# Ledger of designs, part 82: designed miniproteins, single chains

Each design is a single chain, and the fold is of that chain. pLDDT is the mean over its residues in the fold that is shown.

## One batch from the design tools (miniprotein)

Design m2847
Fold by ESMFold2-Fast:
Structure m2847 (fold): chain A 84 residues (1-84)
Amino acid sequence: MDQDAIQQAQVYIQQGQQLESQQRYQDAIDQYGLAAGYYVRSRDYDNAAQVLDRISDLYSQLGDDQRSQSSRRGSQALLTLQQQ
């Protein structure tokens, strides 16, 4: 089950990366959000946090500072779970 969740997260990461390369940032954020959810379900908090940091950077590029900050706080919260 956890391995299937990680594999599904990787599929969404690949889709997000392709959309990001096309400068389709909102579509990329949507795919990365799905990937982060699957990493959280697998308890892969390090990879989930990295994905949320990428989402934060993309929201910043779109000028959405509030969602950028929210995503960064989510990343920090996941990293504290990984450290405990």
Scores: mean pLDDT 87

Design m2848
Fold by ESMFold2-Fast:
Structure m2848 (fold): chain A 95 residues (1-95)
Amino acid sequence: MLSPEELLEEVRRILEEMRRLDEEFDELYEKVKQGDLSAVPKLKETLDRLLKLGTEALDLLNQLFDLEGDSNQEARLLQTQIHILVTGAVDKWVR
């Protein structure tokens, strides 16, 4: 079982990867908006990767909350940032 510090470090690592994928998703989304439908499969693949990483990060945060309770402000901020990235990508995909 990971320590609370190791859980936070892993969540930060996953969030940085998610931010990279969000930038890639936005670039692909703009191509699709301009009529490049050949970008749709990669856009879907990037969305699926974002969702998988978000799920993994939220699971790690739940483990941290089980260990330390709701007092960790950084963990709550990370949870909010993950939710914003996931929700933003899903909203763009369904429109």
Scores: mean pLDDT 84

Design m2849
Fold by ESMFold2-Fast:
Structure m2849 (fold): chain A 84 residues (1-84)
Amino acid sequence: LTPEQQAEAEAALLEIQIAVTKISLDRLKKHGINKDELKEIQKLLEKTVARAEELVARYPDLPSARQVLEDAQKLLNEVKELLK
């Protein structure tokens, strides 16, 4: 894989991680909010955002990198609202 193809693959893996995290969040919303589980989801999303930010910094012209950052930030903001 070229460096750019590796970056695209990393963005795809981060999107899978975001999707799995969203499923976990939706389960918590349906079956009752547990703040300790929400805090764990928050920590995972903060790590995902940091990785996506680094990917965007290295590959600013890669659309999938910017998309994964937007998706991760949106989900993190949703979790932060639920923790208020």
Scores: mean pLDDT 86

Design m2850
Fold by ESMFold2-Fast:
Structure m2850 (fold): chain A 64 residues (1-64)
Amino acid sequence: SVQELVEKYRGRLLELVRAGDRAGLRKTLMDLANELSDQGLSHDEISQILAGLAAEVAREEAEL
């Protein structure tokens, strides 16, 4: 499901934040956007999901 896909990518993004891998974060967000598009999500739906994950990434970085 879309929810399971997002949760998988969320885990990966948090690992990359903790590792300080900025290039990996950008690539992983792009890979997720492409997979969500392939599953037929609209641009607005993809943007909302990515914005939520980006906010969570920013919170994790602030705690480092």
Scores: mean pLDDT 85

Design m2851
Fold by ESMFold2-Fast:
Structure m2851 (fold): chain A 130 residues (1-130)
Amino acid sequence: SLEEQYRAVAELLLKIAEERNTPLDRKVAEEVKADLAAGKVSRLLATIYQEIQQNPDEPPETIVRDYLNLLALMEFHLQVQEIMEEYKNDPEKAIEKLQELAEKYKKLYPELSERIERLLKAKIEEIKKL
């Protein structure tokens, strides 16, 4: 049934989130658990399920990991914007805080290290032009 298929995806997501054990993965896991307990299908779960159905040649584990990595990158971008606004009149401090943020995320998400480094380099070059 559709409910059994959503449950299987939820169980896979919870297992991967537990293994990764980052603060964001724990938050996502608790939200999914709460929705399941309430008899609700979360938007996140429905989105992952749809991507699995549309990509039958991709392992479901890969799709789940890629989605969790996308959420981590979205959180990184939001924190970059927060630093840029807070230190808009202090470019040296902005660069320092962006480097600290990138090191934190590279430690939590080693698989994203190269992407985070490219984003950091682009942002530092943007700051140095103004």
Scores: mean pLDDT 87

Design m2852
Fold by ESMFold2-Fast:
Structure m2852 (fold): chain A 60 residues (1-60)
Amino acid sequence: MTDEEIKEIIEKSKENLEKEMPDNPHVKPENVEPLIEGIKESLDLMLKGIKKAEERSKLR
């Protein structure tokens, strides 16, 4: 799995959330953007973790 593939998944997930969240009656419209930002930040941390794991693998 490449960093580009993970980035693509993150972008698609963000677009799907932006489309789905406004139609979700349990989520207020004003909470949609901060919720997406929080999810994006968590995904960025995962991406950094994966990159560090790949660098470790290359050192063998």
Scores: mean pLDDT 69

Design m2853
Fold by ESMFold2-Fast:
Structure m2853 (fold): chain A 100 residues (1-100)
Amino acid sequence: DEIARLEKEIAKLEERIRALREQLERTTDPEERRKLTAEIVYLVTLGNLLKVKLAQLKGTAPKSLEEVLEQIEKEIEELEKRGLEEEAEAARKAVKEALA
């Protein structure tokens, strides 16, 4: 079942994102923080795209896209709060490319 497969994949991604965010909170090295932040942004974007696909398969309203964009913006805001301006810009570019 495609729906069950996507739900499991999304759950795995959300668990991985949580673990990476916890690791990022404990990381002070700028290079490691950039790496972790880039991976988090990538996985959040991927997970949100899978949530859109899941919503389409379930025939639910596309309000999920607005929620996806809000979640991504919150992640970028966290990068800016941490002084990772270059990483925030890279994240915005990644979002633009993923949504195009």
Scores: mean pLDDT 74

Design m2854
Fold by ESMFold2-Fast:
Structure m2854 (fold): chain A 80 residues (1-80)
Amino acid sequence: MSVEELLNEFIKKYGFNPNLKINLVEAPDLFPLEALQLVVSKLVKADFNKEKEITLEVPPDSVFVPVFEAAKAAEEASKA
């Protein structure tokens, strides 16, 4: 699964603006957990400010995807 696919799933799951244009820039030195927090923060801020386009810095799929999956699993476990 790509970071783009995970972001689209995340936007759909949490009800963010589906018409928001997201530009992804690779930042290989960014810690995956820090990147996840920045992505969520920017999405929330963009929705609040009615932004039409944002740029997100994300680490490579190989390091970011596992952190997204772990966060998703932890949240789903908390629902049980």
Scores: mean pLDDT 71

Design m2855
Fold by ESMFold2-Fast:
Structure m2855 (fold): chain A 92 residues (1-92)
Amino acid sequence: MNELARELAERVLAGEASLEQVAEFLELMERRAPPEELRRVLARMRRQEPEEVIERRAEEAIERLRRGEEPSPLERAALAIMGVRVLQKLKE
């Protein structure tokens, strides 16, 4: 389970993921947290956190997944923000 999340996250951040893989990754992130909780954390991060902090938290989330650990809500939100950005670029 964690290995699939890690592989998808790494591919999304590397820009190597297909549209289907990005969608699967976002669905996987939503299933690990209630959608409303994820939306609240995302809105908070967008208002309060600089870009470099979001990118660093996304990297920390991947490192936790590599260790078989569950990412924190902030780290999961950072991964979701990065995933949405990749999805937007693929749709354009």
Scores: mean pLDDT 64

Design m2856
Fold by ESMFold2-Fast:
Structure m2856 (fold): chain A 100 residues (1-100)
Amino acid sequence: SLENLLKAVEEVGKILGVSEEVVERAKEIVKKYKDDKELAIELAAEVLALSVPLSEIDEAIKKLEEYLKTTKNEEAKKLAKATIKALQDIKAAFDAMRAH
């Protein structure tokens, strides 16, 4: 449900330690794309992931993996997995750029 996904954004945002402003932007995206749940989750995950400092990415992934073990919210599992993927992609892109 939309409410479960909005709650998931708040929970993932708290785990990542991102600002309330970032959480609200991710919630606005979820509301805007409510009729395309997969796109809403992907875009919200990107907003959350891009707000994590590069030095904190590995710890953020670890915290989200622990959250996946405890949450019963299916939308929260999808959002957390999408956020982990986005964090991994950001780190890979940074490492690739540094190698050149």
Scores: mean pLDDT 86

Design m2857
Fold by ESMFold2-Fast:
Structure m2857 (fold): chain A 65 residues (1-65)
Amino acid sequence: GPADERLYERALALARQLLARSDPAKTTREQVLAVVGALLPEASEELLRRAVEEAWREHQAAHPG
């Protein structure tokens, strides 16, 4: 529903912000998930995982090795 959509957008934005400020050599997807989850305790694990996975994939595509 709309609340889940808004929460997904917030989780995605937070994950993107964290990744943009993070050292790629020291940052794992699991660490991003833990930080975003702490900031959005109302979000389900499934919603957080999907948002973080999307942000992680986008970040990898924007910074090809």
Scores: mean pLDDT 82

Design m2858
Fold by ESMFold2-Fast:
Structure m2858 (fold): chain A 99 residues (1-99)
Amino acid sequence: MPMSTQQIQQRLQDGYNYVSQALQSMQQNPQTSQQAIDDVQRAGDMLQDMYDSGQASSDRLRQVSRLVNQAGMQSTKSVKPYLTKAQGQVSQVLRSVDS
């Protein structure tokens, strides 16, 4: 079933929180690539913009999904669970918006 606007907003917030936790962990690890940090930061900014505007865009959600997935391939075991959870939230919103 497609999600309500309130459910979309909650999922965007949850996704942003997971991305923020991943970013904090990545910034504390000197082995993390700057590209991965930049990708996660951009994903977080896009999620926050969609939350603040109340408008979830399929194109922006797909961009967030790609950034999170690319960062996940370069991340440590401690960071991967947060990025996986963020990806789950983004995928649920994307399926609802494309429905």
Scores: mean pLDDT 83

Design m2859
Fold by ESMFold2-Fast:
Structure m2859 (fold): chain A 97 residues (1-97)
Amino acid sequence: MDSSVVHVMALRLGTSVRILVSGPIPTDVALELIREVLKEFLPEIADEIVSSLSVRGDLVDTGTLTDISYDKGLEIAVRLGERLRERGYEVRVSPLP
């Protein structure tokens, strides 16, 4: 296990999804990238989700994304991982069923 890796996790919560980002990334950079990716997939609610994000140390948590399927949440997590890699971070995307 490499503690220098940024983890992006999509967690299944019944019919909904929760997305977690954890690792050695500045909170402001994580929030910027999450906003950008959410605007790509969920433009009408992206700002509402970003305003409700929970931040605890190195963990950024969307909470339960109501009415967003696990498959859509996984697509968002994968895209966020790609954006983080483009910025030079080592990233692991973990589907948590």
Scores: mean pLDDT 80

Design m2860
Fold by ESMFold2-Fast:
Structure m2860 (fold): chain A 119 residues (1-119)
Amino acid sequence: MEKILEEALKEIREVAEKVRKYDPEGAERIVEAAERALKLLLEDGSPEALREAMRILEEALEETVESEEALAAAKQAVSIFLGAALQALTDEESRKAAGEEYRRVKEKAQELEEKKKKE
């Protein structure tokens, strides 16, 4: 589990680095959110910890609404993290929670994109 999540964090950092030249604050928020989410899952692999980790990533998405590049990177980071979590988590309840959280975060990202188009 730890190695899979650490490899995901490395990939997330690479995605954030590409955005840093356009939105350094957004890039930093993406990395910090991923590190916090990873720490929670390493300390507690429960469905509750997974939901809290996804909430942290969702908040990072909301904070990136001012930058199209940062929003795209944040969405990519959430997808990378969740993919790794699904590979690392072996119990059915945690995997089910991960799937439900992914759908919610994906819907939130769509709402943020629509809000940006209107404002």
Scores: mean pLDDT 73

Design m2861
Fold by ESMFold2-Fast:
Parts: sequence; structure tokens; C-alpha cells
Structure m2861 (fold): chain A 80 residues (1-80)
Amino acid sequence: SLREVLAAHARSRGFSITDAALDMIVRASEGDLERALAILDRAIEIARERGRTTIEGRDVIEAMLDDEIAELVAAVERAI
């Protein structure tokens, strides 16, 4: 399952992930593995920067917000 792939990926990076965080990534990615891994990798960076080894829902929310801001900036640059 996608959840097992994401949990294994986090573990390979030395992190654990909560069920809530896994649920958020799966729902946000709509089953797209590439998108799910991108969100997870950003959440890992956030947790690492904050000295944590467990990825929580708050890290996923911040990762998704960063992605939305980056997409908005890219759209503006293309429109100019």
C-alpha cells in the first residue's frame, strides 16, 4: 500500500511517521506516489531542521503550504 511505501521511505531516512501524517499525505497526493514522496521528503526536512525524528501532521501541513507557495510563485513568473 502507499502508506507502507511512505513509512518505509521515512524509516530509510531515520524517521518515524505518525498515522495522522500518513493519512494527510495519502489524501493530498490522491494516490500519486511521486507527489506523496515529494510531500514526505519536504516534511522530513522540516522535522530534521526542528531536531525531531518523528514526522507529525504539522510537518505535513507546512510541507504542503510550502509547495502551494512555490506553485503560486512559478505561475506568476510564467505570466510575466
Scores: mean pLDDT 80

Design m2862
Fold by ESMFold2-Fast:
Structure m2862 (fold): chain A 78 residues (1-78)
Amino acid sequence: MDTPVEEEIKELLKSGLITDYRLVGDSVVVTYKKDGKEFEVLFYHKSLSPSKTAAIYAAQVISGTSGLPLAEELAARE
């Protein structure tokens, strides 16, 4: 399975929207900062198409302008 999620996450890291990321088997762990707070989110990207997983991550990391915990919002989508 090709997972271009790595490339898309690297772009988010390079732009400063994410402070760290790691891939663990079929899972992706992303660390991001919102208004000085740091959040860590885990996704099973194998359960979603790679591009859809990356798009959801990108949208939720960058779209939250209020500084609310996006990790809770992502968890609520399970």
Scores: mean pLDDT 54

Design m2863
Fold by ESMFold2-Fast:
Structure m2863 (fold): chain A 86 residues (1-86)
Amino acid sequence: MSPEEAERWQALADEYRAQLAAEVAALRQRLEAEDPSRLPTLPYLEQMLKARTAARLARELFPEQAALYEAIEAAQIAKALAKIAA
């Protein structure tokens, strides 16, 4: 890996981390304003957002393994939804 590739990977990871943090914060604010009774589901919704963000980053860095990361994302989302539905 070249130094330029390493810098690009770090910048991309930082961008995805910032996007995730903003989405989680916005979701928390919406739940607090609209339906505070759903706040206990926030950790599971955050888990779904984290899985989606990680899969997007992984597919961008390792496109040859895209199907694997899509499957991991789907499994994490299904697990979080099962917890919300219970």
Scores: mean pLDDT 75

Design m2864
Fold by ESMFold2-Fast:
Order: C-alpha cells, then sequence, then structure tokens
Structure m2864 (fold): chain A 55 residues (1-55)
C-alpha cells in the first residue's frame, strides 16, 4: 500500500491517520472519506491502521 506512494503522498496519508485519532467527529468523517477515496482503503483497513498508530 505505502510502497508505491511518493514521500508527499505518504506524509498526507499519515497526517490523515493522525487526524482520525485526534480529530473531532466532523474531521474524522471527512478524513476517513478522503482516505477511502484517494487510497482505496476499506473501513476495516482504516480501523487496523488507526489501531496500529494508537499503540
Amino acid sequence: MLDSLSEEERKGFLSGLEALLTGDEVTRRVVRAELQRHYGLSDAEIEALVAELAK
């Protein structure tokens, strides 16, 4: 998933995941939708990544 992304795309992706951990409900909803749209992630994949970052 991350291996084919540019450095800028990886930075944006990681910032999105951090926003899912720390953002309000509206921010989390918008960021989740953008991650699904831009990276093709399922709900389960996003939840797994958020769980990894929360460790």
Scores: mean pLDDT 71

Design m2865
Fold by ESMFold2-Fast:
Structure m2865 (fold): chain A 74 residues (1-74)
Amino acid sequence: MEELRKRAVELAEEAGKLEGPLAIEAEALTALALMQLWLAEKLEEKGAPKEEVEELLRRAERLIEEAERLLEEA
């Protein structure tokens, strides 16, 4: 979780240094990834099944990967 959070924060900072629609879209994707990570942490605190937490982590990772792809094009 922390590694994905670190990646998302670093991507958000990188996107913030760039201009244009792809940079804005990448920032939005990193924000969505951080929301998925926040939900995963809250569900884990409430004793939710590991499978539900892992699904949110997979979703966050996919959003981070898409943001990385967009920033390579920006």
Scores: mean pLDDT 81

Design m2866
Fold by ESMFold2-Fast:
Structure m2866 (fold): chain A 69 residues (1-69)
Amino acid sequence: MSLEEVAERAREVALTSPNAASAAVAAGTYDAVESGIARDAEAAQKAVDHAEAGDYKAAAEWHRKASLA
């Protein structure tokens, strides 16, 4: 999945997630991809996948990895 596709999915999860923590991680991942801070597409994709599943702790860790790699 491209960073553009990850950003679009992250935006959707941020707007539709019933879990506020998952929505927050998805919004953060969207911002990180759009600003160029998140450059690891695989790690960013995993962050969005976990946020969509409601696993906000795993989502936050993958978001961190995407932004620090």
Scores: mean pLDDT 79

Design m2867
Fold by ESMFold2-Fast:
Structure m2867 (fold): chain A 91 residues (1-91)
Amino acid sequence: SALGDALEALLRELAPQLTQAEIDAILQPLVDAARAVEAGDREAALAHVRAAFDRLKALAARKLPAERRAEALALIDRAEELALRELEAHL
């Protein structure tokens, strides 16, 4: 998908600039979201996914040049919206 391709390109651009601690900071809420889904905790699952995307947006804003930030943040916001809708539909 166009969104998936754009997100993959963004992540490939960001990944070399991230420390392991910054990568773990994004991945940990996604692990917590998966556990919440398994437990049937809808509210916690949605909150953890939002936390992961908030951390990704913060890293993009910090690591990317000013000229690319607006496009990257808009892309991440769209990915978050679709991920939350998909999660809500299948919880």
Scores: mean pLDDT 86

Design m2868
Fold by ESMFold2-Fast:
Structure m2868 (fold): chain A 83 residues (1-83)
Amino acid sequence: SRLRELADALASEDESTRVFAALALATEMLTAPVEDVREALERLLGVPRAHEALETALRLVLRDPSAPEEVRALAREALARLE
């Protein structure tokens, strides 16, 4: 549910809200079940206004050495789908 709530914040017109949401999404991707992460990423890829903040979150996950490989794979796939 938290991952769903972040979608609106990632698309916010307020830069501070977008930055907060990107950090929160990165944290949730590291701690949430992989299936919840996959579902959230598919949903966010359908929201173009969220893509800038989403890219920030994905890059944060990929720089984290504790990120599980399955989550890293999802992040790399999502980044490849962003133009």
Scores: mean pLDDT 83

Design m2869
Fold by ESMFold2-Fast:
Structure m2869 (fold): chain A 80 residues (1-80)
Amino acid sequence: MEELRERALEEARRLGEEIGLRSSSLAEIDAAVAAWMAQLEAQNLQRSLQGQPSLTPEDLEEIRRVLLDAARRAFAERQA
């Protein structure tokens, strides 16, 4: 349970930074974050339906925030 959440948070930080560095606008960041979160939510639903450990709605919101914060930070650093 904790391992799944920790892995997702670490992945979100890494991917967020990558999104921020490659994006040319905040709109592109929002679109990329939304697309990745939709994919994660779909995978999480499949895991839940198969009786596997899954992320809670609260975990998904935390992951979204971490991803978005990392992306915006990297974007701001690139603009400096």
Scores: mean pLDDT 82

Design m2870
Fold by ESMFold2-Fast:
Structure m2870 (fold): chain A 84 residues (1-84)
Amino acid sequence: MVEEIRKKLIELAKKILREKTSPEEAKKLEEQLDRGVVVDPGDPKKVYLYIDESLSEEEKEKLKEAVKEAAKELGLEVIIYELK
């Protein structure tokens, strides 16, 4: 259940990123999704997105928008943490 939710969110967010940006930028943001997305252990309707400082503010915004759009389609709540 939890892994299926994570996989669906990541795949949908990757699809959105590929439609909105260059292949090189999409690859970088897709890597961040693969390691930064965590489903809440106590509530599978809540997903955390951890974003590291390696991304520019523009890249962070694109990633946040794609994840929020994917989460909205799947009926999930996204909580975003920027790591420093």
Scores: mean pLDDT 80

Design m2871
Fold by ESMFold2-Fast:
Structure m2871 (fold): chain A 82 residues (1-82)
Amino acid sequence: MLEELAEEIAKKTGLSKEAAEVVMRAVAGAREAGIFDEKDLLNAARLGLRSMGLSASEEQLKKAVEEAMKRLDEILAALAAE
């Protein structure tokens, strides 16, 4: 489930669970919109966090995007089940 994926990414990156979920949703939404470049995915995740009043270091953000990309099929399946 999406919440379990967010918890795992949070543990790997040091982000809060809320921030990890925002990054996962932003990366999934960007990929569904045809965005595949890592810099653009990082920008989508950064904007998502800012819109929710959340913050992350650039290292945490990059690692969270990389982890979300590795788990993208699971994230998309979890979002489709909502």
Scores: mean pLDDT 82

Design m2872
Fold by ESMFold2-Fast:
Structure m2872 (fold): chain A 99 residues (1-99)
Amino acid sequence: GFAVARATSKVYETAVNEEGLSRQEATEVAGVVGSAGIGGEGDPEGRKFAIEQARRLPEHVQRAGIRAAEKTAEEFRKQGDDSAATVADQGLRALREAM
């Protein structure tokens, strides 16, 4: 589904524009969200890979990524895009588990 693309793009934009991350840092955060979301809830390998990616991020990037993913999930939920909100929530869980 296109939900992963919508969620990763929005997390990237939010991370750069609202959380003050560099393009490189925002790309890494979006990568965690994509890895967590690509196989859905039933993909343990994608989830594990996302957590491992997140653990390699500096703490300040992880914290900014958490805020970006939270805002993204809330925004898509308000729009009725439940599938994109679910992907953002999966990324959020991976980022939180890595802390």
Scores: mean pLDDT 87

Design m2873
Fold by ESMFold2-Fast:
Structure m2873 (fold): chain A 79 residues (1-79)
Amino acid sequence: SELEKLLEEVEKKVVELMLQNKYEEAKEVLSDFLEKYPELKPLLEEKIRQNLLNGENVIEAQMISAVLTLVEAEREKKK
């Protein structure tokens, strides 16, 4: 699926930025992506959950989860 490829690309970009200590840029990239594709947020959350449960890509899943938490916290403050 094209949407699954887009999700994989944003996950890789977020992890890359996190490894470079570019936390604000990682947050903005994920925030912008989820604003354009809000339907992919539940799929991203499920992928993180499955990766953590199965012990697959654990470090990457934790990084994406941390950035997602920051995105959600910032959106909640704007309401």
Scores: mean pLDDT 83

Design m2874
Fold by ESMFold2-Fast:
Formats: C-alpha cells, sequence, structure tokens
Structure m2874 (fold): chain A 78 residues (1-78)
C-alpha cells in the first residue's frame, strides 16, 4: 500500500477510525436479519475500501468523509 504521504500519527488515527466504524457496524447490524446485515456490511466494506484508497493518496479529508458515509449508512440501516 502507498501510505508514504501520511505521517505515522495520521496513519494510526486513520486505522483506529476504520476499526471504530467496523465495530459500530457490527453493533448496528446485530439486531438485523442475516440477509439485511450482509447487505449493510458489504456496503460499509466498499466505503472503507474507498477511504483506504483516499488515505493511500494522502487525502485524509476525503478518506474521513468516506468513513463518515460508511458509519451513517450502517446507522440508517439499523
Amino acid sequence: MKLAVLSEEQLKEFTEEVRRVLEFTDEATSTLPPEKAREVVAKVVGLIIRAVGYANEGDLEAARKALEEARRYAEEAA
């Protein structure tokens, strides 16, 4: 991965934010039917992949917006 443009602190913060979004998604989907939970997880994972792409390009603002979109999608689906 091309993370050379991010500082160690920025990379650490970003990975912690990704972890928190995944934990929130797990909690938000825990009460959903399995089929709906799988759909929500797939969408959230797609948005996280986009966020990782932005972070690799050094665009932390776009990366964070993608993570916020992922979290909001999980919240709205619950």
Scores: mean pLDDT 78

Design m2875
Fold by ESMFold2-Fast:
Structure m2875 (fold): chain A 87 residues (1-87)
Amino acid sequence: MSKEELKARALELARRIAERAVEYQGDSDVPFAEALKKVLEEDEETRRLYEELRRLWAELKRVLSEEELEELGRELAELWLRLYEER
């Protein structure tokens, strides 16, 4: 896969994980990190998506520069914050 395809896949997996964390928490006031921790403990499908993202991130570290990896990390963090705040 191209590095562009790997980046797109990582963002799609991150979006899916965030959507499941949002659905799991509903209207609670807990921070996103705590919501993610709970859904990873209680939902097998979310754990599988997270493990796929972790494996993909290891591959991204091999093909992206440090600057590109930091930029992707920022995009992922901003996506997670936005999805959680828009719930």
Scores: mean pLDDT 77

Design m2876
Fold by ESMFold2-Fast:
Structure m2876 (fold): chain A 87 residues (1-87)
Amino acid sequence: VSPEVQEEMNRGAAEVHEAVTNVTTQRIMNGDYSDEIKKLAEQLRETALRLAEALKDPSASQSEIDKLKAELKKLQAELNKKIEEQK
């Protein structure tokens, strides 16, 4: 895949992650959830924003992007686990 196509794909992925995270965060913040869950939702949103910024930055390293993706996935897993525990 050419670097130009990879950049476009990365940008699209960032937009999807940002949109999904915003909808999820809004639902959690407006819902009857614990402060711990709301804090995790805010951290997820902040990490998604940083990933989007890194993906749009041509000077960002692949290792930095991979680290942010791993952190986002970890926060999503923790948030989902806490929501299930609160059901």
Scores: mean pLDDT 71

Design m2877
Fold by ESMFold2-Fast:
Structure m2877 (fold): chain A 108 residues (1-108)
Amino acid sequence: MTIPSSTSALSVLDSLEAVAESLTDFLKKSTDTERAVAALKAMAKYYQSVIDDMGDRFTEEELEELRENAKMLEEAAKEKDLEKGLKVAEEVLRRERALSERLRASEA
């Protein structure tokens, strides 16, 4: 049982989920490929910062899931395709929600 922290893994995931929801909403409304690519790159960079600064809140298996999410966002940005970028953002959001559900179940 992990020592309670004001910045728990769940709190970090809630922040990532909120940013992913914002990215997904932006991509749904975006007609500008350059702005969409910049948003995907910004999200990937934010993910890497979370891993670097708050990775100690996660297990190694959970960290690998976060690293995969960051890689998916970087690869989506390289494709410069709005439809593919949206699908990747939605998949990242789905993965974050699934991880949050697993962590909540462990605290029940």
Scores: mean pLDDT 80

Design m2878
Fold by ESMFold2-Fast:
Structure m2878 (fold): chain A 55 residues (1-55)
Amino acid sequence: TLENLVKDAVEKLMSLSEELLLEKAKDMGLDKETIEALLNKDVEKAVKLLLEKMK
């Protein structure tokens, strides 16, 4: 499902170093709130924000 794909993407992003995560997030055009959720390892919030942006 789309939700599972987003969860997998979030887990992969969170496994990156902070520098690589910021570079990829900037390339993807992610919102500051989503980037902060990823940096804070808040999986639930990051997934929710990404799903909302994909609608």
Scores: mean pLDDT 78

Design m2879
Fold by ESMFold2-Fast:
Structure m2879 (fold): chain A 82 residues (1-82)
Amino acid sequence: IDELVEKAIEAIKNKDYEKAVEYLRQAVRQRPDDELLRDLYESVGVIVVAKKNRVKYPELADETIKFAEKEVNKLIEEIKKR
Protein backbone atom coordinates (compact mmCIF):
# COMPACT_ATOMS: atom_id res chain seq x y z
CA ILE A 1 0.00 0.00 0.00
CA ASP A 2 1.20 3.53 -0.88
CA GLU A 3 2.04 5.92 2.01
CA LEU A 4 -0.77 8.28 0.96
CA VAL A 5 -3.32 5.43 1.07
CA GLU A 6 -2.00 4.30 4.49
CA LYS A 7 -2.36 7.86 5.84
CA ALA A 8 -5.89 8.06 4.41
CA ILE A 9 -6.88 4.76 6.09
CA GLU A 10 -5.45 6.01 9.42
CA ALA A 11 -7.44 9.26 9.08
CA ILE A 12 -10.61 7.24 8.35
CA LYS A 13 -10.04 5.18 11.53
CA ASN A 14 -9.79 8.47 13.47
CA LYS A 15 -13.02 9.76 11.80
CA ASP A 16 -10.97 12.59 10.25
CA TYR A 17 -12.66 12.34 6.86
CA GLU A 18 -11.46 15.77 5.65
CA LYS A 19 -7.83 14.68 6.11
CA ALA A 20 -8.61 11.32 4.47
CA VAL A 21 -10.12 12.99 1.38
CA GLU A 22 -7.00 15.19 0.99
CA TYR A 23 -4.68 12.14 1.01
CA LEU A 24 -6.96 10.18 -1.35
CA ARG A 25 -7.17 13.13 -3.77
CA GLN A 26 -3.38 13.05 -4.09
CA ALA A 27 -3.34 9.24 -4.48
CA VAL A 28 -6.02 9.33 -7.22
CA ARG A 29 -4.09 12.06 -9.09
CA GLN A 30 -1.00 9.82 -9.10
CA ARG A 31 -3.06 6.75 -10.19
CA PRO A 32 -6.15 8.05 -12.07
CA ASP A 33 -6.90 4.60 -13.58
CA ASP A 34 -7.12 2.93 -10.14
CA GLU A 35 -10.86 2.31 -9.77
CA LEU A 36 -10.68 1.17 -6.12
CA LEU A 37 -8.83 4.34 -5.07
CA ARG A 38 -11.29 6.52 -7.02
CA ASP A 39 -14.26 4.73 -5.41
CA LEU A 40 -12.72 5.14 -1.93
CA TYR A 41 -12.05 8.85 -2.60
CA GLU A 42 -15.66 9.37 -3.77
CA SER A 43 -17.14 7.47 -0.79
CA VAL A 44 -15.07 9.46 1.74
CA GLY A 45 -16.11 12.64 -0.10
CA VAL A 46 -19.76 11.67 0.38
CA ILE A 47 -19.17 11.43 4.16
CA VAL A 48 -17.50 14.88 4.23
CA VAL A 49 -20.40 16.49 2.31
CA ALA A 50 -23.03 14.72 4.47
CA LYS A 51 -21.33 15.92 7.69
CA LYS A 52 -21.39 19.52 6.41
CA ASN A 53 -25.11 19.21 5.56
CA ARG A 54 -26.06 17.49 8.85
CA VAL A 55 -27.31 20.71 10.51
CA LYS A 56 -29.83 21.31 7.69
CA TYR A 57 -30.67 17.65 6.88
CA PRO A 58 -29.81 15.53 9.97
CA GLU A 59 -31.77 12.34 9.09
CA LEU A 60 -30.54 12.25 5.48
CA ALA A 61 -26.97 12.99 6.61
CA ASP A 62 -26.94 10.22 9.26
CA GLU A 63 -28.33 7.65 6.77
CA THR A 64 -25.83 8.72 4.09
CA ILE A 65 -22.88 8.55 6.53
CA LYS A 66 -23.84 5.02 7.70
CA PHE A 67 -24.13 3.77 4.10
CA ALA A 68 -20.87 5.44 3.00
CA GLU A 69 -18.94 4.13 6.05
CA LYS A 70 -20.01 0.58 5.10
CA GLU A 71 -18.74 1.10 1.53
CA VAL A 72 -15.48 2.68 2.77
CA ASN A 73 -14.77 -0.36 4.99
CA LYS A 74 -15.46 -2.73 2.08
CA LEU A 75 -13.17 -0.76 -0.27
CA ILE A 76 -10.34 -0.65 2.30
CA GLU A 77 -10.48 -4.47 2.60
CA GLU A 78 -10.30 -4.82 -1.21
CA ILE A 79 -7.29 -2.45 -1.38
CA LYS A 80 -5.49 -4.38 1.41
CA LYS A 81 -5.95 -7.69 -0.48
CA ARG A 82 -3.87 -6.52 -3.46
Scores: mean pLDDT 82

Design m2880
Fold by ESMFold2-Fast:
Structure m2880 (fold): chain A 94 residues (1-94)
Amino acid sequence: MSKEELKKKVLETFDAAVAALQAGDLEGALKAARKGKEYAEKLGAKRVTTFFGDLEGAVRELIANPDPEVLARLAAHVAGLRPQFEAVLEEELK
């Protein structure tokens, strides 16, 4: 897979994680975070890999201890990070 294809897959998995969180699909969010981490690791994108690892941890905690307010805050926070996430990814790929 090319670096350009991996970049596209990283952004697609971020957007999939946001959509899953907004839908309350914690299993979908967990799968998206794990897949994003795999693609980011293949790119050598250290900060983006750490982000997906942290997101995986947060989703696992929500699965263990469901809290609708925490879920809503996490979904809003992650969605709001989209411009910064893309900028960090592009910076790491220079």
Scores: mean pLDDT 88

